# Ledger of designs, part 12: designed miniproteins, single chains, continued (3)

Each design is a single chain, and the fold is of that chain. pLDDT is the mean over its residues in the fold that is shown.

## One batch from the design tools (miniprotein)

Design m8386
Fold by ESMFold2-Fast:
Structure m8386 (fold): chain A 92 residues (1-92)
Amino acid sequence: VDEKFNRGLELFKQGKYEEAAPLLREAYEELIRKYGATDPRTIRAALLLSKVLAKLGKNEEAELYYLRVWFEAAAEGKSDLVVRENVKLSRD
C-alpha cells in the first residue's frame, strides 16, 4: 500500500503525472479498503491524486476527489486532517 503511494509521490516530484495517476488511484482504493476513507494516509493519497489530475488538466476529476475527501472528513469531525495533509503536499 505505502509502496504504491511512495512510488506515485516520487513520479509526481519528477513531473511524470500520467504515470503517477494510476498508481495513486490504486493506492487510494487500497487505503480505503484497509483503513477507511478518513484515515490520514487515505486523505493524503486522495489529495495527491487530486493535484496530479489538476496538473494533467483534469480539473473536474481533481475537484471531485478533493470534495469527496472534505465531505467524508467533515462528517466525522476530521476536517483538520484534510487541512494538515494538504499543507504538507503544498510545501512540495
Scores: mean pLDDT 80

Design m8387
Fold by ESMFold2-Fast:
Structure m8387 (fold): chain A 70 residues (1-70)
Amino acid sequence: AGEEAAKKALEEFKKKISDEKLKKLAEETINAILAGDSDKAQKYYQELYSLSPEAAELLVKLLREAAEKV
């Protein structure tokens, strides 16, 4: 459960963020979450946060909003 919400959050993130590297890190973070790989998810999220705290916070916000609407 939550796979559809995670995919919707990633799609909205890609619409708001133009930077290819930030999009790639968000995608890898979501893919790791969906695979149940918490170590990889944490690693990619920390890389995203290190490059752009604003983009990392946006990803968390979009995941929360997608989960609340289901």
Scores: mean pLDDT 81

Design m8388
Fold by ESMFold2-Fast:
Structure m8388 (fold): chain A 83 residues (1-83)
Amino acid sequence: MELREEAERLIEEARERGNRIGLLAAQQALQTIEAVERGDRLSAEIHLGLAGIYLGVAKVIGDKESEELARKAIEIAQKALAL
């Protein structure tokens, strides 16, 4: 429950900042939570992996804001998988 609210706040933050990479990563964090809630561990791992890809893109581009948002998304997704 708390993690879903955290993911939804991160999505809103990314939208307000106009950060597309951060938005995509945050959406993957929410999808990880939804997959965990339905017992679909494979889908949860895939969505965490996709959030990691967006972090990789942010690092290659050198976009610090996208990197920050993607790191937060990965942290949320990892916490969901640990439940």
Scores: mean pLDDT 88

Design m8389
Fold by ESMFold2-Fast:
Structure m8389 (fold): chain A 130 residues (1-130)
Amino acid sequence: SDKVQEAGDAFLREVARLISERTGMPFETAMRYVLMIAYYLQETGYAPADESASPLTKVLLEAMKEAFRRIAENPDIDPEELAREFIEEVEKRSGASIGEVFDEAAAYIESRMSPLQREWLDRLLAQELA
C-alpha cells in the first residue's frame, strides 16, 4: 500500500507538472486541481459522476480512475510515461485541451466540496509544495 501511495503521488505530481508546462497554469494551481480530482475519486469510491457532470469531466474522471488502476496493478510503473499517456488519452477522448478539461472538472468537484474537505485539500497541497 505504501508503494502504491508513493507511485500515485508521483503520478499526480507529474500530471500537474505537464499541465503547468503545456498550459502556462501555475504549478500550485495545477497541483490543487489534480489533488482535488484524485480526492473526489477516492472519497466516492470511484463512483460514476452524476448526470450534471459535463462530458469533459466524465472523460477526465474515467481516465484518472484507469491510471490509478494501472498503478495499483504495477506500482513500479513509470509515473512520467503514465502521466503523458493520461494527458494524451484525455485530450484524444474529449477533443479538448487538457486545460479546458481540468477547469471543467475542478469547477464540478469544487461545487460539491464541504468546508472540511477544502481544509484537508489545503493541508495536502501544503505538504506537496514543501
Scores: mean pLDDT 85

Design m8390
Fold by ESMFold2-Fast:
Structure m8390 (fold): chain A 76 residues (1-76)
Amino acid sequence: MEEAEKILEQAEKAFKDGNYVEAGRLYLEALRLSTDPELQERAWSLVLEVAKKLYDEGKYEEAQRLLDEARRIRAQ
């Protein structure tokens, strides 16, 4: 079925497990693969939550790279 939805589910599991780096990577992949605006907005919102968790853990460079990459995907 929708590949982007499956990746989004995998990203949510990684997020719940505290693997924020992996969750961010999977949310970015869901953004790239989705042509559905609702899925894109959901993935973007979750990227912001991952970035916040990375920032809270002191992983500022990783949080910034995640946000920059997500912005590139959305900017077309």
Scores: mean pLDDT 80

Design m8391
Fold by ESMFold2-Fast:
Structure m8391 (fold): chain A 77 residues (1-77)
Amino acid sequence: DPEARQRRVREVRRLIESGEVSLEEAREEAERNGDFETLFSVEALIASEKTVVSPPGELTPEQLEALEFLKRLESLE
């Protein structure tokens, strides 16, 4: 049932966001239950979140330094 799967994925996401469950723990639970569709959804969520490291509206000093370095390389052209 696709709705039951979506509900479970959202529940797992909320547990991860609240800190009740780690991403790895949620993944292991999905594997234990044999729910490969939920497992793939959790893995996709982990992958997508891994690409977003900065807090909203503010870059880390390391990200600012990397952007400044790229701008300097572009300015040398």
Scores: mean pLDDT 62

Design m8392
Fold by ESMFold2-Fast:
Structure m8392 (fold): chain A 59 residues (1-59)
Amino acid sequence: SHEIKTVVLKNVPTEEAEKKAKEIIEEYEKQGWKVLSKETLYSAGGEKATTSITFVKEK
């Protein structure tokens, strides 16, 4: 069986978004989670990003 968890990083400055996503991915991978999907959506002005990362872990 698998556990699935989604982490949403909301309203992050676009220039910081990739770095913050990377930090979260590394933290979760150390806990045995694997990235299943990653999506990034930008604000209308491109100033902010919302990144949704879905992780999976074998039970």
Scores: mean pLDDT 84

Design m8393
Fold by ESMFold2-Fast:
Structure m8393 (fold): chain A 90 residues (1-90)
Amino acid sequence: SFSKEEGIKEGEEGLRAGREAGNVAAEAGGEVALEAAKEAVSEEAATLAAKGGELALEGGLEKDPLKGELLGGVGAVAGGVGLLVARKEK
C-alpha cells in the first residue's frame, strides 16, 4: 500500500541519516518506524510508521543537535505506537 511503502522508505532513510549524523534518537526512530511499516496491515499502523520515519529523517538531517534529537525522539514514539497497533491487529 502507499502508506506502507512510504513508511519503509522513510524509516530506512531516517535510520541511515541518524547513523551518519551520530543522532541516536533519529537512528532509533528510523529503526522502529521501519519495523512498524513492515508489520503494518492497517492504514492506521502504516500512517503512524510513515510519520515516525518522516520525523526520524528530519531529525537525522537537522543541523541543530537538540532539535534533531527531539525530532528523532518524537519519530521513535510515533513509530513505536505504529508497531503496537500493527501487533494488536495480528
Scores: mean pLDDT 82

Design m8394
Fold by ESMFold2-Fast:
Structure m8394 (fold): chain A 82 residues (1-82)
Amino acid sequence: SESLKERALALFEGLAAKAEAEGHKSLAEKYREMGEKIVKEAESGTEDETTEFASKLMLELEKKKEELLKKDKEAKEKEEAE
């Protein structure tokens, strides 16, 4: 469904934009990657299957969120040090 693809892209782009605004560029990049993966699954799967896939990706991201935040903090410290 185009509507599902549009909603997925809008949702994950919104999450990515918020993460970037908070200085979490690696987290933002992961949100964008997830949106792209969901669109790809929506091309061959049902709307329900795509929604379940998205939920699974979000749970996996939560497990790695601390690692991504640490990576972004290190990158920001290097940027500020010039």
Scores: mean pLDDT 74

Design m8395
Fold by ESMFold2-Fast:
Structure m8395 (fold): chain A 82 residues (1-82)
Amino acid sequence: MESPDELVRKAIEAARAGNFEEAAKYVREALQLSLPGLEVTEEQARKIAEAIARMVEARQAGDWEGYDKALAEVVKAVSEAL
């Protein structure tokens, strides 16, 4: 069984490669390990993965405004899954 941190890393790498289907799979697995009672749809996991990818891209570019917006999208997507 992979750790949540490893799954999040794989999700970020898949999302950066444009493989949002794979990224959504890893996000869902990571959330199930961290929050066993949380039911996340494939659509919700995909949105979280896309937001994480944008957050990483913004951070690498030094775009703090883009980073904050992407972080807010991650929080929103997770809260909608709760």
Scores: mean pLDDT 72

Design m8396
Fold by ESMFold2-Fast:
Structure m8396 (fold): chain A 100 residues (1-100)
Amino acid sequence: SMEEIEKLEKEIEELYEKMREAVRKGDKETLLKIAEEARELLVKFLEKHVSKEKAENARKYLDELLEKLRAAKTQEEMKQILEGMYGVAKAALKEAREYL
């Protein structure tokens, strides 16, 4: 439903703000935990409400970015990867609206 996508969009925005704060604080453990939570939330929504194929594609791309995030050693690297992940999430949410 439209209400479910609006709720997900708000939850994703809140998670990404928490991740940006974790980057600023140098808290990589919290950053990775929230990034995994945001990935699961988005992928499960896409699988349930859009399609398994789009969910699998989003999971694959976000997993590649998560591996880069785990390997990142500087705050600037983490910030750039996080903004890439945010772009993927925003694109997936925009496309999901077309299916509701």
Scores: mean pLDDT 87

Design m8397
Fold by ESMFold2-Fast:
Structure m8397 (fold): chain A 98 residues (1-98)
Amino acid sequence: ANTVTVTVPASATVGSEVTITATATATTPGDYTLRVDIVNAETGELLASASLPIQGGSTVTLTLGFVPQKAGTYRVTATLYDSDGNQVASASTTFTVT
């Protein structure tokens, strides 16, 4: 089965870099794209995104550095897309910035 997991820090500080890690496994044959989005959970504003191609039969880790500029709650969503652009797996989590 296709899987996605996201790891975020328990908490972060404004102006200090945080590391966000998304791990995706594509077990079915084909070409996939892993996309990671960081949004402000209160406003829905997209703050950062990254994407990485994945070959079917592989596990890949995407690491994204992010410097929060505002205190609040941030949502990280990692989504795995197939070659047709269909979402085949997704994971989402939040972290707080003080």
Scores: mean pLDDT 85

Design m8398
Fold by ESMFold2-Fast:
Structure m8398 (fold): chain A 98 residues (1-98)
Amino acid sequence: ALEQELQELATALRQAADAARQGDREKALQYTQKALDAARRIARILADQGLLDRDEADRAFAQYAPGFLKGVAEAPPDKLAEAFERQAADAQALAKQL
């Protein structure tokens, strides 16, 4: 269900934020990959419901994910942690509204 995938996304983003704050880039990348996997499943659920084009979603993830992962590897830890915490809070709030 969409609600469960949004909760998984929020959890992975919080774990990525925690790893970033600790300076653990490897764990931050691992949790970021988990968050991207959850986001892709959300996009496919929305596409199956006719709310999103599946091919557009798949293309966006193929183009976005490598750049995002590079950013996670190179960004300052504090900025990265704040961004992940904000995105996690937004994902969890959306899950509760569904």
Scores: mean pLDDT 78

Design m8399
Fold by ESMFold2-Fast:
Structure m8399 (fold): chain A 84 residues (1-84)
Amino acid sequence: LPKPKNGLEAAEYLRSKINPPPFTTLSDIRGAIQVWKENNGSVDALTEYFSKLYLVSDVDARNFAEKLTSPENKDLVEEASKYL
């Protein structure tokens, strides 16, 4: 993937890479990154966030949380956090 030019583009790339439910907005991705940072990188906090946001099972919510926090997405998450 080409390097994102700014935090907004990084958030768009991250949304595309984690392949969330089709109705997921950039605001939802921003909220997820904020929850993750405010909870010191807690995957459990992200799982609860996605579970409540999408009304999905804990298993499905955890899958999205793990995709967002995967090592390959670390640089995208850091860049996207500058857009918050």
Scores: mean pLDDT 72

Design m8400
Fold by ESMFold2-Fast:
Structure m8400 (fold): chain A 96 residues (1-96)
Amino acid sequence: MRREKLYELARKIIEEEGLTVEQLMERFDEYLQRLLKELYPDLSQKDIDIINRLTKERKTIEELMKEYSREDVIRAAQLVLDLTEALLDAYVEKQR
């Protein structure tokens, strides 16, 4: 499953970097981009643009639905949530 590979890569990133919470939060966008590149190399430029607007520009879903289709925005938002969850879960597991 893509989910298993996602969690494996998230754990690898957290383990390799030896990050504190503060360092993880400061470099969060970098690790999200790394996961996207490794797991979703075939993502369209449009999907990447929507993800960047959600993460780097902190645009709301409602704002993005004015410029993009609902399907595209929801798909991008779901990817961001899945990647964020995996990174946070990997970080929490390492602290236990």
Scores: mean pLDDT 74

Design m8401
Fold by ESMFold2-Fast:
Structure m8401 (fold): chain A 61 residues (1-61)
Amino acid sequence: SRAALQAAALAAARTLHDVEGWDAEEVYRAVLTALRAAGLDDAEARRLAEGILRSLGLPVP
């Protein structure tokens, strides 16, 4: 489901930032790429990626 995809993307984004030390721009790019690969259009992928960054307290590029 869309909710499950968003939850998985949020968990992955948290790991990339907290464990791998990726900055907001790197995390945003990775999440955006993954959401597009999962079949979301560009507008939807951007909206969800921005929401994920905000949920983590990261700046949106």
Scores: mean pLDDT 83

Design m8402
Fold by ESMFold2-Fast:
Structure m8402 (fold): chain A 61 residues (1-61)
Amino acid sequence: MSLEERQVSYEVTVPGETAERFLLDLHPDASDLPVFVHKDLRFERLPSGQWRLQLYEEQEL
């Protein structure tokens, strides 16, 4: 995407087992999705089987 409206406060790559456990607690189908967004958190499945977790900062305007 060419337009980024949010600042990324934190980015980490997590093992698949850790990410899948957390995602199942949020939504039963989340681990089957290539991308899952929950509030300010974005989870992206990587080709390696790991997940990229990004925390977006919301500014009050």
Scores: mean pLDDT 67

Design m8403
Fold by ESMFold2-Fast:
Structure m8403 (fold): chain A 83 residues (1-83)
Amino acid sequence: MTDAQLQAAIDRIQNSDYTVDQLAAVVTRRTGVPFTTARRMVRIVRNARGMTADQVVDRVAADTGVTRARVRRMLGVLGDYLA
């Protein structure tokens, strides 16, 4: 995933009308990540306005214990869903 694709995914999550729980359910269904982990990621992304894409990925990875690569994959899934 390019940095432009990652930024587009973050922007879509931040500006989406879907609830945190609706987006978390999409991540869980498509990646097998626990719902609680997906929910924490979506919440962090929505509250991370003014952060760079890399800072958002690092924040989610640190908070959830998920690798940066898996965080990027989860964000990519939502970017595609919201496209």
Scores: mean pLDDT 87

Design m8404
Fold by ESMFold2-Fast:
Structure m8404 (fold): chain A 82 residues (1-82)
Amino acid sequence: PFPPAVQQQLQAQSQAFDDRLADLVKRKAEGKPLSPQEAFLLSFGYAVSKAVGDDAMAKALEPFYQDSLDLASQSINDMFLR
């Protein structure tokens, strides 16, 4: 285990990230449009969940990961490739 100060910082960052992902998943489930940045955050959340072994979060994000990749690709194309 990490020192308490490091554990507190990591826990706070993980909680903030999980809260953000939960909000975005809720908005997507309600059929509300996501910004390209929000869609990218969902795909990034999937990758992070896989990397840290959070199988439940990764499974929940998997259907949105593909949609988020499509939206992120559009955003990148509009900002850098056009």
Scores: mean pLDDT 67

Design m8405
Fold by ESMFold2-Fast:
Structure m8405 (fold): chain A 86 residues (1-86)
Amino acid sequence: MEEKFKELIEKLKDPSTQLEAIDEFLRLVDTIPDPLERIRLLQKAVEEGLGLKAPTLAEESDDPLERDIAEAFVLIALGVAKANAK
């Protein structure tokens, strides 16, 4: 998983593969049963791949609502990036 995750981050940095990488990231996180792990990977993808700052680090929170908000933000950020990709 970590090796594939790193490969997808590199694809996110490349404009020619960015849209494909976003779709692959979304599909990858859908296969992860742990909500905390999903949020952690999504935040890293947005920050390292897209260069956007995540509002919170939900991985350190025990509040389910805070985790849901953080996940929603990351998903919105990925969706906006996908919509605006060249």
Scores: mean pLDDT 64

Design m8406
Fold by ESMFold2-Fast:
Structure m8406 (fold): chain A 72 residues (1-72)
Amino acid sequence: MKEIKIKASTTPGEIGLALQKERAGEAKIVFEDEEAKKLMDRIRKVIEQGAPGGKAGALELADGRPHHVHHH
């Protein structure tokens, strides 16, 4: 099984994918740093308490905001 290592710099989308793969039995979640554990705890709390800012958070957490282009 593949091990997915989560760091403080890991995006919420990668964390979501790691959780899905762990549930499917395809990978293990391994935390590299204490900050990574805290990040996971924060994300978990937000999901449990509802979306951040009151919108459905699970999908937004995975996708995030659209990127910007300022050239041309």
Scores: mean pLDDT 63

Design m8407
Fold by ESMFold2-Fast:
Structure m8407 (fold): chain A 85 residues (1-85)
Amino acid sequence: AEEKLRSLPPEVQELVLRAIARVGEKYAGAEASLELEVEALREIAREMRELGVPQEHIDLVLEAAAEEAEAAGDEELAETARELR
């Protein structure tokens, strides 16, 4: 996961982290659930697009998220990440 993110230009990495931070703030007080994680992932993808991250870099971020979700046994989150590509 980190290796794929490190392959992005530094300016794109900053935009990705900004999108994640914005969505994280929105859900900061919410109790963690699979449904919330799926919704947060969809919102992160939307925020990356709104911040002007190229689709090819969004695809790399979403594949990294899918691989991490799969490693954690979260197949629904992994499938959602791949569908958002």
Scores: mean pLDDT 76

Design m8408
Fold by ESMFold2-Fast:
Structure m8408 (fold): chain A 97 residues (1-97)
Amino acid sequence: LSPEQLAELKLVAARILIMSGTDEGQLRAIELLTELLNHPDKEIRLAAVDALLEVGERGSPEARQAVIEGLKKAIETTTDPEVRQKAKEALERIEKL
């Protein structure tokens, strides 16, 4: 598999893990999605922010906290202003819950 194909598979796997509704599945999904925030493909990075927002809004308190930490790290480390802005907006939405 190419790195791009592997990233696409990780994104799909993360979405399946979120849909499982288990704490373990949600935490594993957050780990995968946080990794994808640093992917060279902008579309993959943006999709990862969207998926993190989804699990942050619907997940357990533990999953929500893990998403908050992942988004904060992304805001600090990303070189992409669009990814940074989207992560900031996602963080603001989750913190209001």
Scores: mean pLDDT 81

Design m8409
Fold by ESMFold2-Fast:
Structure m8409 (fold): chain A 74 residues (1-74)
Amino acid sequence: AKEQFEQYRKQLLENLTDEEIEGIRHLAETSKNPSIRAVAQTILNVIEDKLTSEQQYQDAIDTLNASQIIKLYE
């Protein structure tokens, strides 16, 4: 879990611009959709290295994977 989390964090930091990170922060604070807020907050927690347990790493990975699957099926 931690090794996969580190890879995800590196990928996010390499692919997201500062402007996109601010957009995600805005969504976490202002979105009326609780699912969008949860996903945005998970991305921010990953970027800001706020997760401290194997369960939190796994939950973050699962949330991000679910978001990618939803995007693929829209």
Scores: mean pLDDT 71

Design m8410
Fold by ESMFold2-Fast:
Structure m8410 (fold): chain A 55 residues (1-55)
Amino acid sequence: STAELTLFVDGDKVEIRGGTVTVTLKDGKKITLKPGTHTFDFKDIAKISGNLTVV
């Protein structure tokens, strides 16, 4: 299914709205984040992926 996701970045915080996203860390670990505010160090992130509508 296609979900619209919104990501907001404020320093080391990410707010996710509309669905879940998968964060891939530089060491290859994957974390699934549900909607809400999450805190992590952005330097450790290799990729963020989800079903996003591109405008």
Scores: mean pLDDT 60

Design m8411
Fold by ESMFold2-Fast:
Structure m8411 (fold): chain A 89 residues (1-89)
Amino acid sequence: MNEEEMARELPGLIAEAEAALPALPEHEQEAWRAVLALARGDDATAEEHLARAAAIAGLDPAEAEALRAGARATAELIRRAEAVLRELE
């Protein structure tokens, strides 16, 4: 899947994830809030949500770092897809 295909698919995937959010475990909800904060450039709020997610899930330091890395990667995909969508408008 290329960046243009990702951009077309991403709004649907985000909507699906948001619709599922109330049914997710609390730590998954906090992780998703962190991803959205990172996509907005709000690193401080994202770190608060990541710390809460790690604490609720009982993650060790290596698992917590993997969670942070995954959240940053997902936020970067969202920002790239939003940039492509803005260019298509």
Scores: mean pLDDT 75

Design m8412
Fold by ESMFold2-Fast:
Structure m8412 (fold): chain A 92 residues (1-92)
Amino acid sequence: MLEKAKKAKTLEDVAEILSELARQVRAGAPLDEVVEILKAIYENTKLPEIKSLLEAAERARKRGVTPQERDLLAHQLEESAKLLREKAEKEK
């Protein structure tokens, strides 16, 4: 995941990483790892959608994570992936 995040260049690449990250979050992945991956994507792309996700993940990490907060973060990741995929399709 982190290696793919560091190499992500296209909106489609980013969307695929976010979809996989949402699955990892639902499966109980550590939020420290999620934050690191989102930071790598944001550094490479500067996408505002990624900045918003990074802020959401950092807040969840600091407050302690409930199953409901994990589901919310995963849903936000999935929605952002969908939007980026739609943007990528329009850029063709």
Scores: mean pLDDT 79

Design m8413
Fold by ESMFold2-Fast:
Structure m8413 (fold): chain A 62 residues (1-62)
Amino acid sequence: MNVSREELDEEEVRKLASDPKKAVTLYAAYQIRLAGAESFPEDFTEEDIEATERALRIIEET
């Protein structure tokens, strides 16, 4: 299922990351999600993890 893809659309993530206040919040939230996926992989799909990693890289690059 591609719900995570729509939620973490690259263009949408970049738009949110361009706001410093939103970027900090998003970065923290995505890092927490990745930590959760490492500890509880059954609660996260491979697509969700991949999309989250992509979002983190976009935010860091911006």
Scores: mean pLDDT 68

Design m8414
Fold by ESMFold2-Fast:
Structure m8414 (fold): chain A 140 residues (1-140)
Amino acid sequence: SQEELDETMRRLAEILKEKNRLLSPQEAAEELGISTSTLIRNLEELLRLEAERLGLSPELIDALLEIFREAVAYLLANPEQGVAWLGLISTMLDVAARLQEGDTSVIDELRATAAALEAAGDTLGAFVYRRLADLGARRA
């Protein structure tokens, strides 16, 4: 529901502000008092609704959901890993909006960030930024 999504967003923002840390799916679900499956479903719906609000094409929305689901699958397989959930969604939405407006300069920025994250040992971050860059390159 919208109320559930709004409450989830508010609590995630509070956790990120107070704790300033990366959270696994299980840790985020525990902090919110919901199941991991409910958290993931709510985050997917949030990403879709915000993408629709920004006027993103159905093709871009589907591509973002695919990348998000792959990132979630990685985190579920690697429970010691975490992510800044609102930061991830915000970055994906910002990149997609820039790509839809024809800003291809973001592709080079994403590739540079992916390389830096890979060098720093951030496998998940490198994966997400690389997938977003590849999405942009296919649209160019």
Scores: mean pLDDT 81

Design m8415
Fold by ESMFold2-Fast:
Structure m8415 (fold): chain A 83 residues (1-83)
Amino acid sequence: ATAEEAMEEARRAGELALAAKDEEGAREAVREGGRAVKKGLEALKKAKTSEEVSRATGAVLEGIGSAWHAGLVAGDPSLGAEA
């Protein structure tokens, strides 16, 4: 996965987290947030420039934030802890 792909997944996770109104929507946002974190970590492992590191780190942090926010909506903040 590239840093750009990770950032796009993180953007989608954020949109899903903001749109979550019930437990099912919240769990979907957590799943997408987890995907963003995984792609961000893969991109970070391959990063060789400060720009790539910044993008990959941003994707990881956004994915974690979306998962934690969605976990709170679902009533289970531990869902964010696995990211």
Scores: mean pLDDT 73

Design m8416
Fold by ESMFold2-Fast:
Structure m8416 (fold): chain A 74 residues (1-74)
Amino acid sequence: SEEEFKKEAMERMDALFDQLADPSLSDAERQALGAQIQAIVRELKEKLSEELFEEVAKKLDEKLKAAGAKLKAA
């Protein structure tokens, strides 16, 4: 179902964002993780309804802001 696919994809994205929070990653490793996240986002956009994708997009915006805050934290 769409909800099962969304749940699995969000769990995969959570794992990738957790990896991105590691400050020891090289630029190449960060780009590779970013590409994987973008691939999941594209698949979600194709398979989910607009309403469900808007919920995903909102959660992604929150995760990106949280990741950015962690990287800038002193």
Scores: mean pLDDT 77

Design m8417
Fold by ESMFold2-Fast:
Structure m8417 (fold): chain A 76 residues (1-76)
Amino acid sequence: MSMEERLKELEEEIERSRRIIRELLTRAGLLDEFTDEQLEERARVVAYTARQLRKIGDEIDRELAARQAARAAALA
């Protein structure tokens, strides 16, 4: 994968993280307490963490799917 594709993926993850943070802060009544720069910085950290957690989540999802398939096979 090219460096340009990697940067685009990271930018998209930052945008998604920024939206999630905005929603959470809105629900908590804290949105107005943060500047755009502070939200962007938090979005960067969340994007990095989300990337790592996504890998773990994918592994869990694959394991759960495998267990579901095994149960279906056992019932057949």
Scores: mean pLDDT 72

Design m8418
Fold by ESMFold2-Fast:
Structure m8418 (fold): chain A 76 residues (1-76)
Amino acid sequence: DEETELLLDLLRVRSLFVRIAKEKGLPLNPTKEQLEELLKEVRKYLDSIAGSLTPEEVERLKKALDLFEKLLKKRA
Protein backbone atom coordinates (compact mmCIF):
# COMPACT_ATOMS: atom_id res chain seq x y z
CA ASP A 1 0.00 0.00 0.00
CA GLU A 2 2.80 2.47 0.84
CA GLU A 3 4.59 1.47 -2.40
CA THR A 4 1.37 2.03 -4.39
CA GLU A 5 0.73 5.39 -2.70
CA LEU A 6 4.31 6.52 -3.45
CA LEU A 7 3.95 5.52 -7.12
CA LEU A 8 0.65 7.41 -7.40
CA ASP A 9 2.17 10.50 -5.74
CA LEU A 10 5.16 10.32 -8.11
CA LEU A 11 2.77 10.12 -11.08
CA ARG A 12 0.88 13.15 -9.74
CA VAL A 13 4.13 15.13 -9.40
CA ARG A 14 5.16 14.05 -12.92
CA SER A 15 1.77 15.19 -14.30
CA LEU A 16 2.24 18.61 -12.69
CA PHE A 17 5.77 18.80 -14.10
CA VAL A 18 4.49 18.01 -17.63
CA ARG A 19 1.62 20.50 -17.33
CA ILE A 20 3.88 23.35 -16.15
CA ALA A 21 6.43 22.54 -18.87
CA LYS A 22 3.69 22.80 -21.52
CA GLU A 23 2.36 26.07 -20.04
CA LYS A 24 5.87 27.58 -20.23
CA GLY A 25 6.48 26.19 -23.74
CA LEU A 26 9.43 24.12 -22.53
CA PRO A 27 10.30 20.64 -23.89
CA LEU A 28 9.71 17.52 -21.77
CA ASN A 29 13.44 16.74 -22.14
CA PRO A 30 14.67 20.20 -20.97
CA THR A 31 18.20 21.45 -20.31
CA LYS A 32 19.50 21.23 -16.73
CA GLU A 33 18.73 24.94 -16.19
CA GLN A 34 15.18 24.60 -17.57
CA LEU A 35 14.72 21.47 -15.41
CA GLU A 36 15.78 23.37 -12.29
CA GLU A 37 13.31 26.16 -13.10
CA LEU A 38 10.49 23.65 -13.72
CA LEU A 39 11.18 21.91 -10.40
CA LYS A 40 10.97 25.28 -8.59
CA GLU A 41 7.64 26.01 -10.31
CA VAL A 42 6.23 22.59 -9.35
CA ARG A 43 7.27 23.20 -5.73
CA LYS A 44 5.61 26.64 -5.76
CA TYR A 45 2.44 25.15 -7.20
CA LEU A 46 2.30 22.43 -4.52
CA ASP A 47 2.86 25.06 -1.81
CA SER A 48 0.03 27.18 -3.31
CA ILE A 49 -2.49 24.30 -3.06
CA ALA A 50 -1.27 22.98 0.32
CA GLY A 51 -4.17 24.76 2.08
CA SER A 52 -6.69 22.64 0.14
CA LEU A 53 -4.94 19.35 1.05
CA THR A 54 -4.67 17.40 4.30
CA PRO A 55 -1.33 17.61 6.18
CA GLU A 56 -0.73 13.94 5.32
CA GLU A 57 -1.27 14.61 1.59
CA VAL A 58 1.14 17.57 1.75
CA GLU A 59 3.78 15.36 3.45
CA ARG A 60 3.40 12.61 0.82
CA LEU A 61 3.55 15.04 -2.11
CA LYS A 62 6.66 16.78 -0.71
CA LYS A 63 8.38 13.40 -0.28
CA ALA A 64 7.39 12.41 -3.82
CA LEU A 65 8.68 15.74 -5.19
CA ASP A 66 11.99 15.33 -3.32
CA LEU A 67 12.38 11.79 -4.72
CA PHE A 68 11.43 12.98 -8.22
CA GLU A 69 14.06 15.76 -8.06
CA LYS A 70 16.70 13.31 -6.79
CA LEU A 71 16.00 10.84 -9.60
CA LEU A 72 16.08 13.55 -12.30
CA LYS A 73 19.37 15.04 -11.03
CA LYS A 74 20.98 11.59 -10.72
CA ARG A 75 20.01 10.86 -14.36
CA ALA A 76 21.54 14.14 -15.57
Scores: mean pLDDT 75

Design m8419
Fold by ESMFold2-Fast:
Structure m8419 (fold): chain A 82 residues (1-82)
Amino acid sequence: MELVEISEELIKFIEQLTGKKIEKRTLTLEEALELVREALLTLVSEETAEKIVELLEKKLKETKVLDMKVLEEAVEEVEKEK
């Protein structure tokens, strides 16, 4: 099972958007992507959220760290395709 470390800043961002409490800084890749997907669905269309999550999955399999910088870069790449 692939584990990913999530930054405290990103945890607070997701908690603010989804209302969920996140008590762990180390999550499975699947859990981390699902939390980001739920947060993104409050801001963007389902189609855009899916594209961002797919891009993040690729990056996280290599880096294993999910922070605000990685999320911002994935969002920028998807917005460039619009």
Scores: mean pLDDT 80

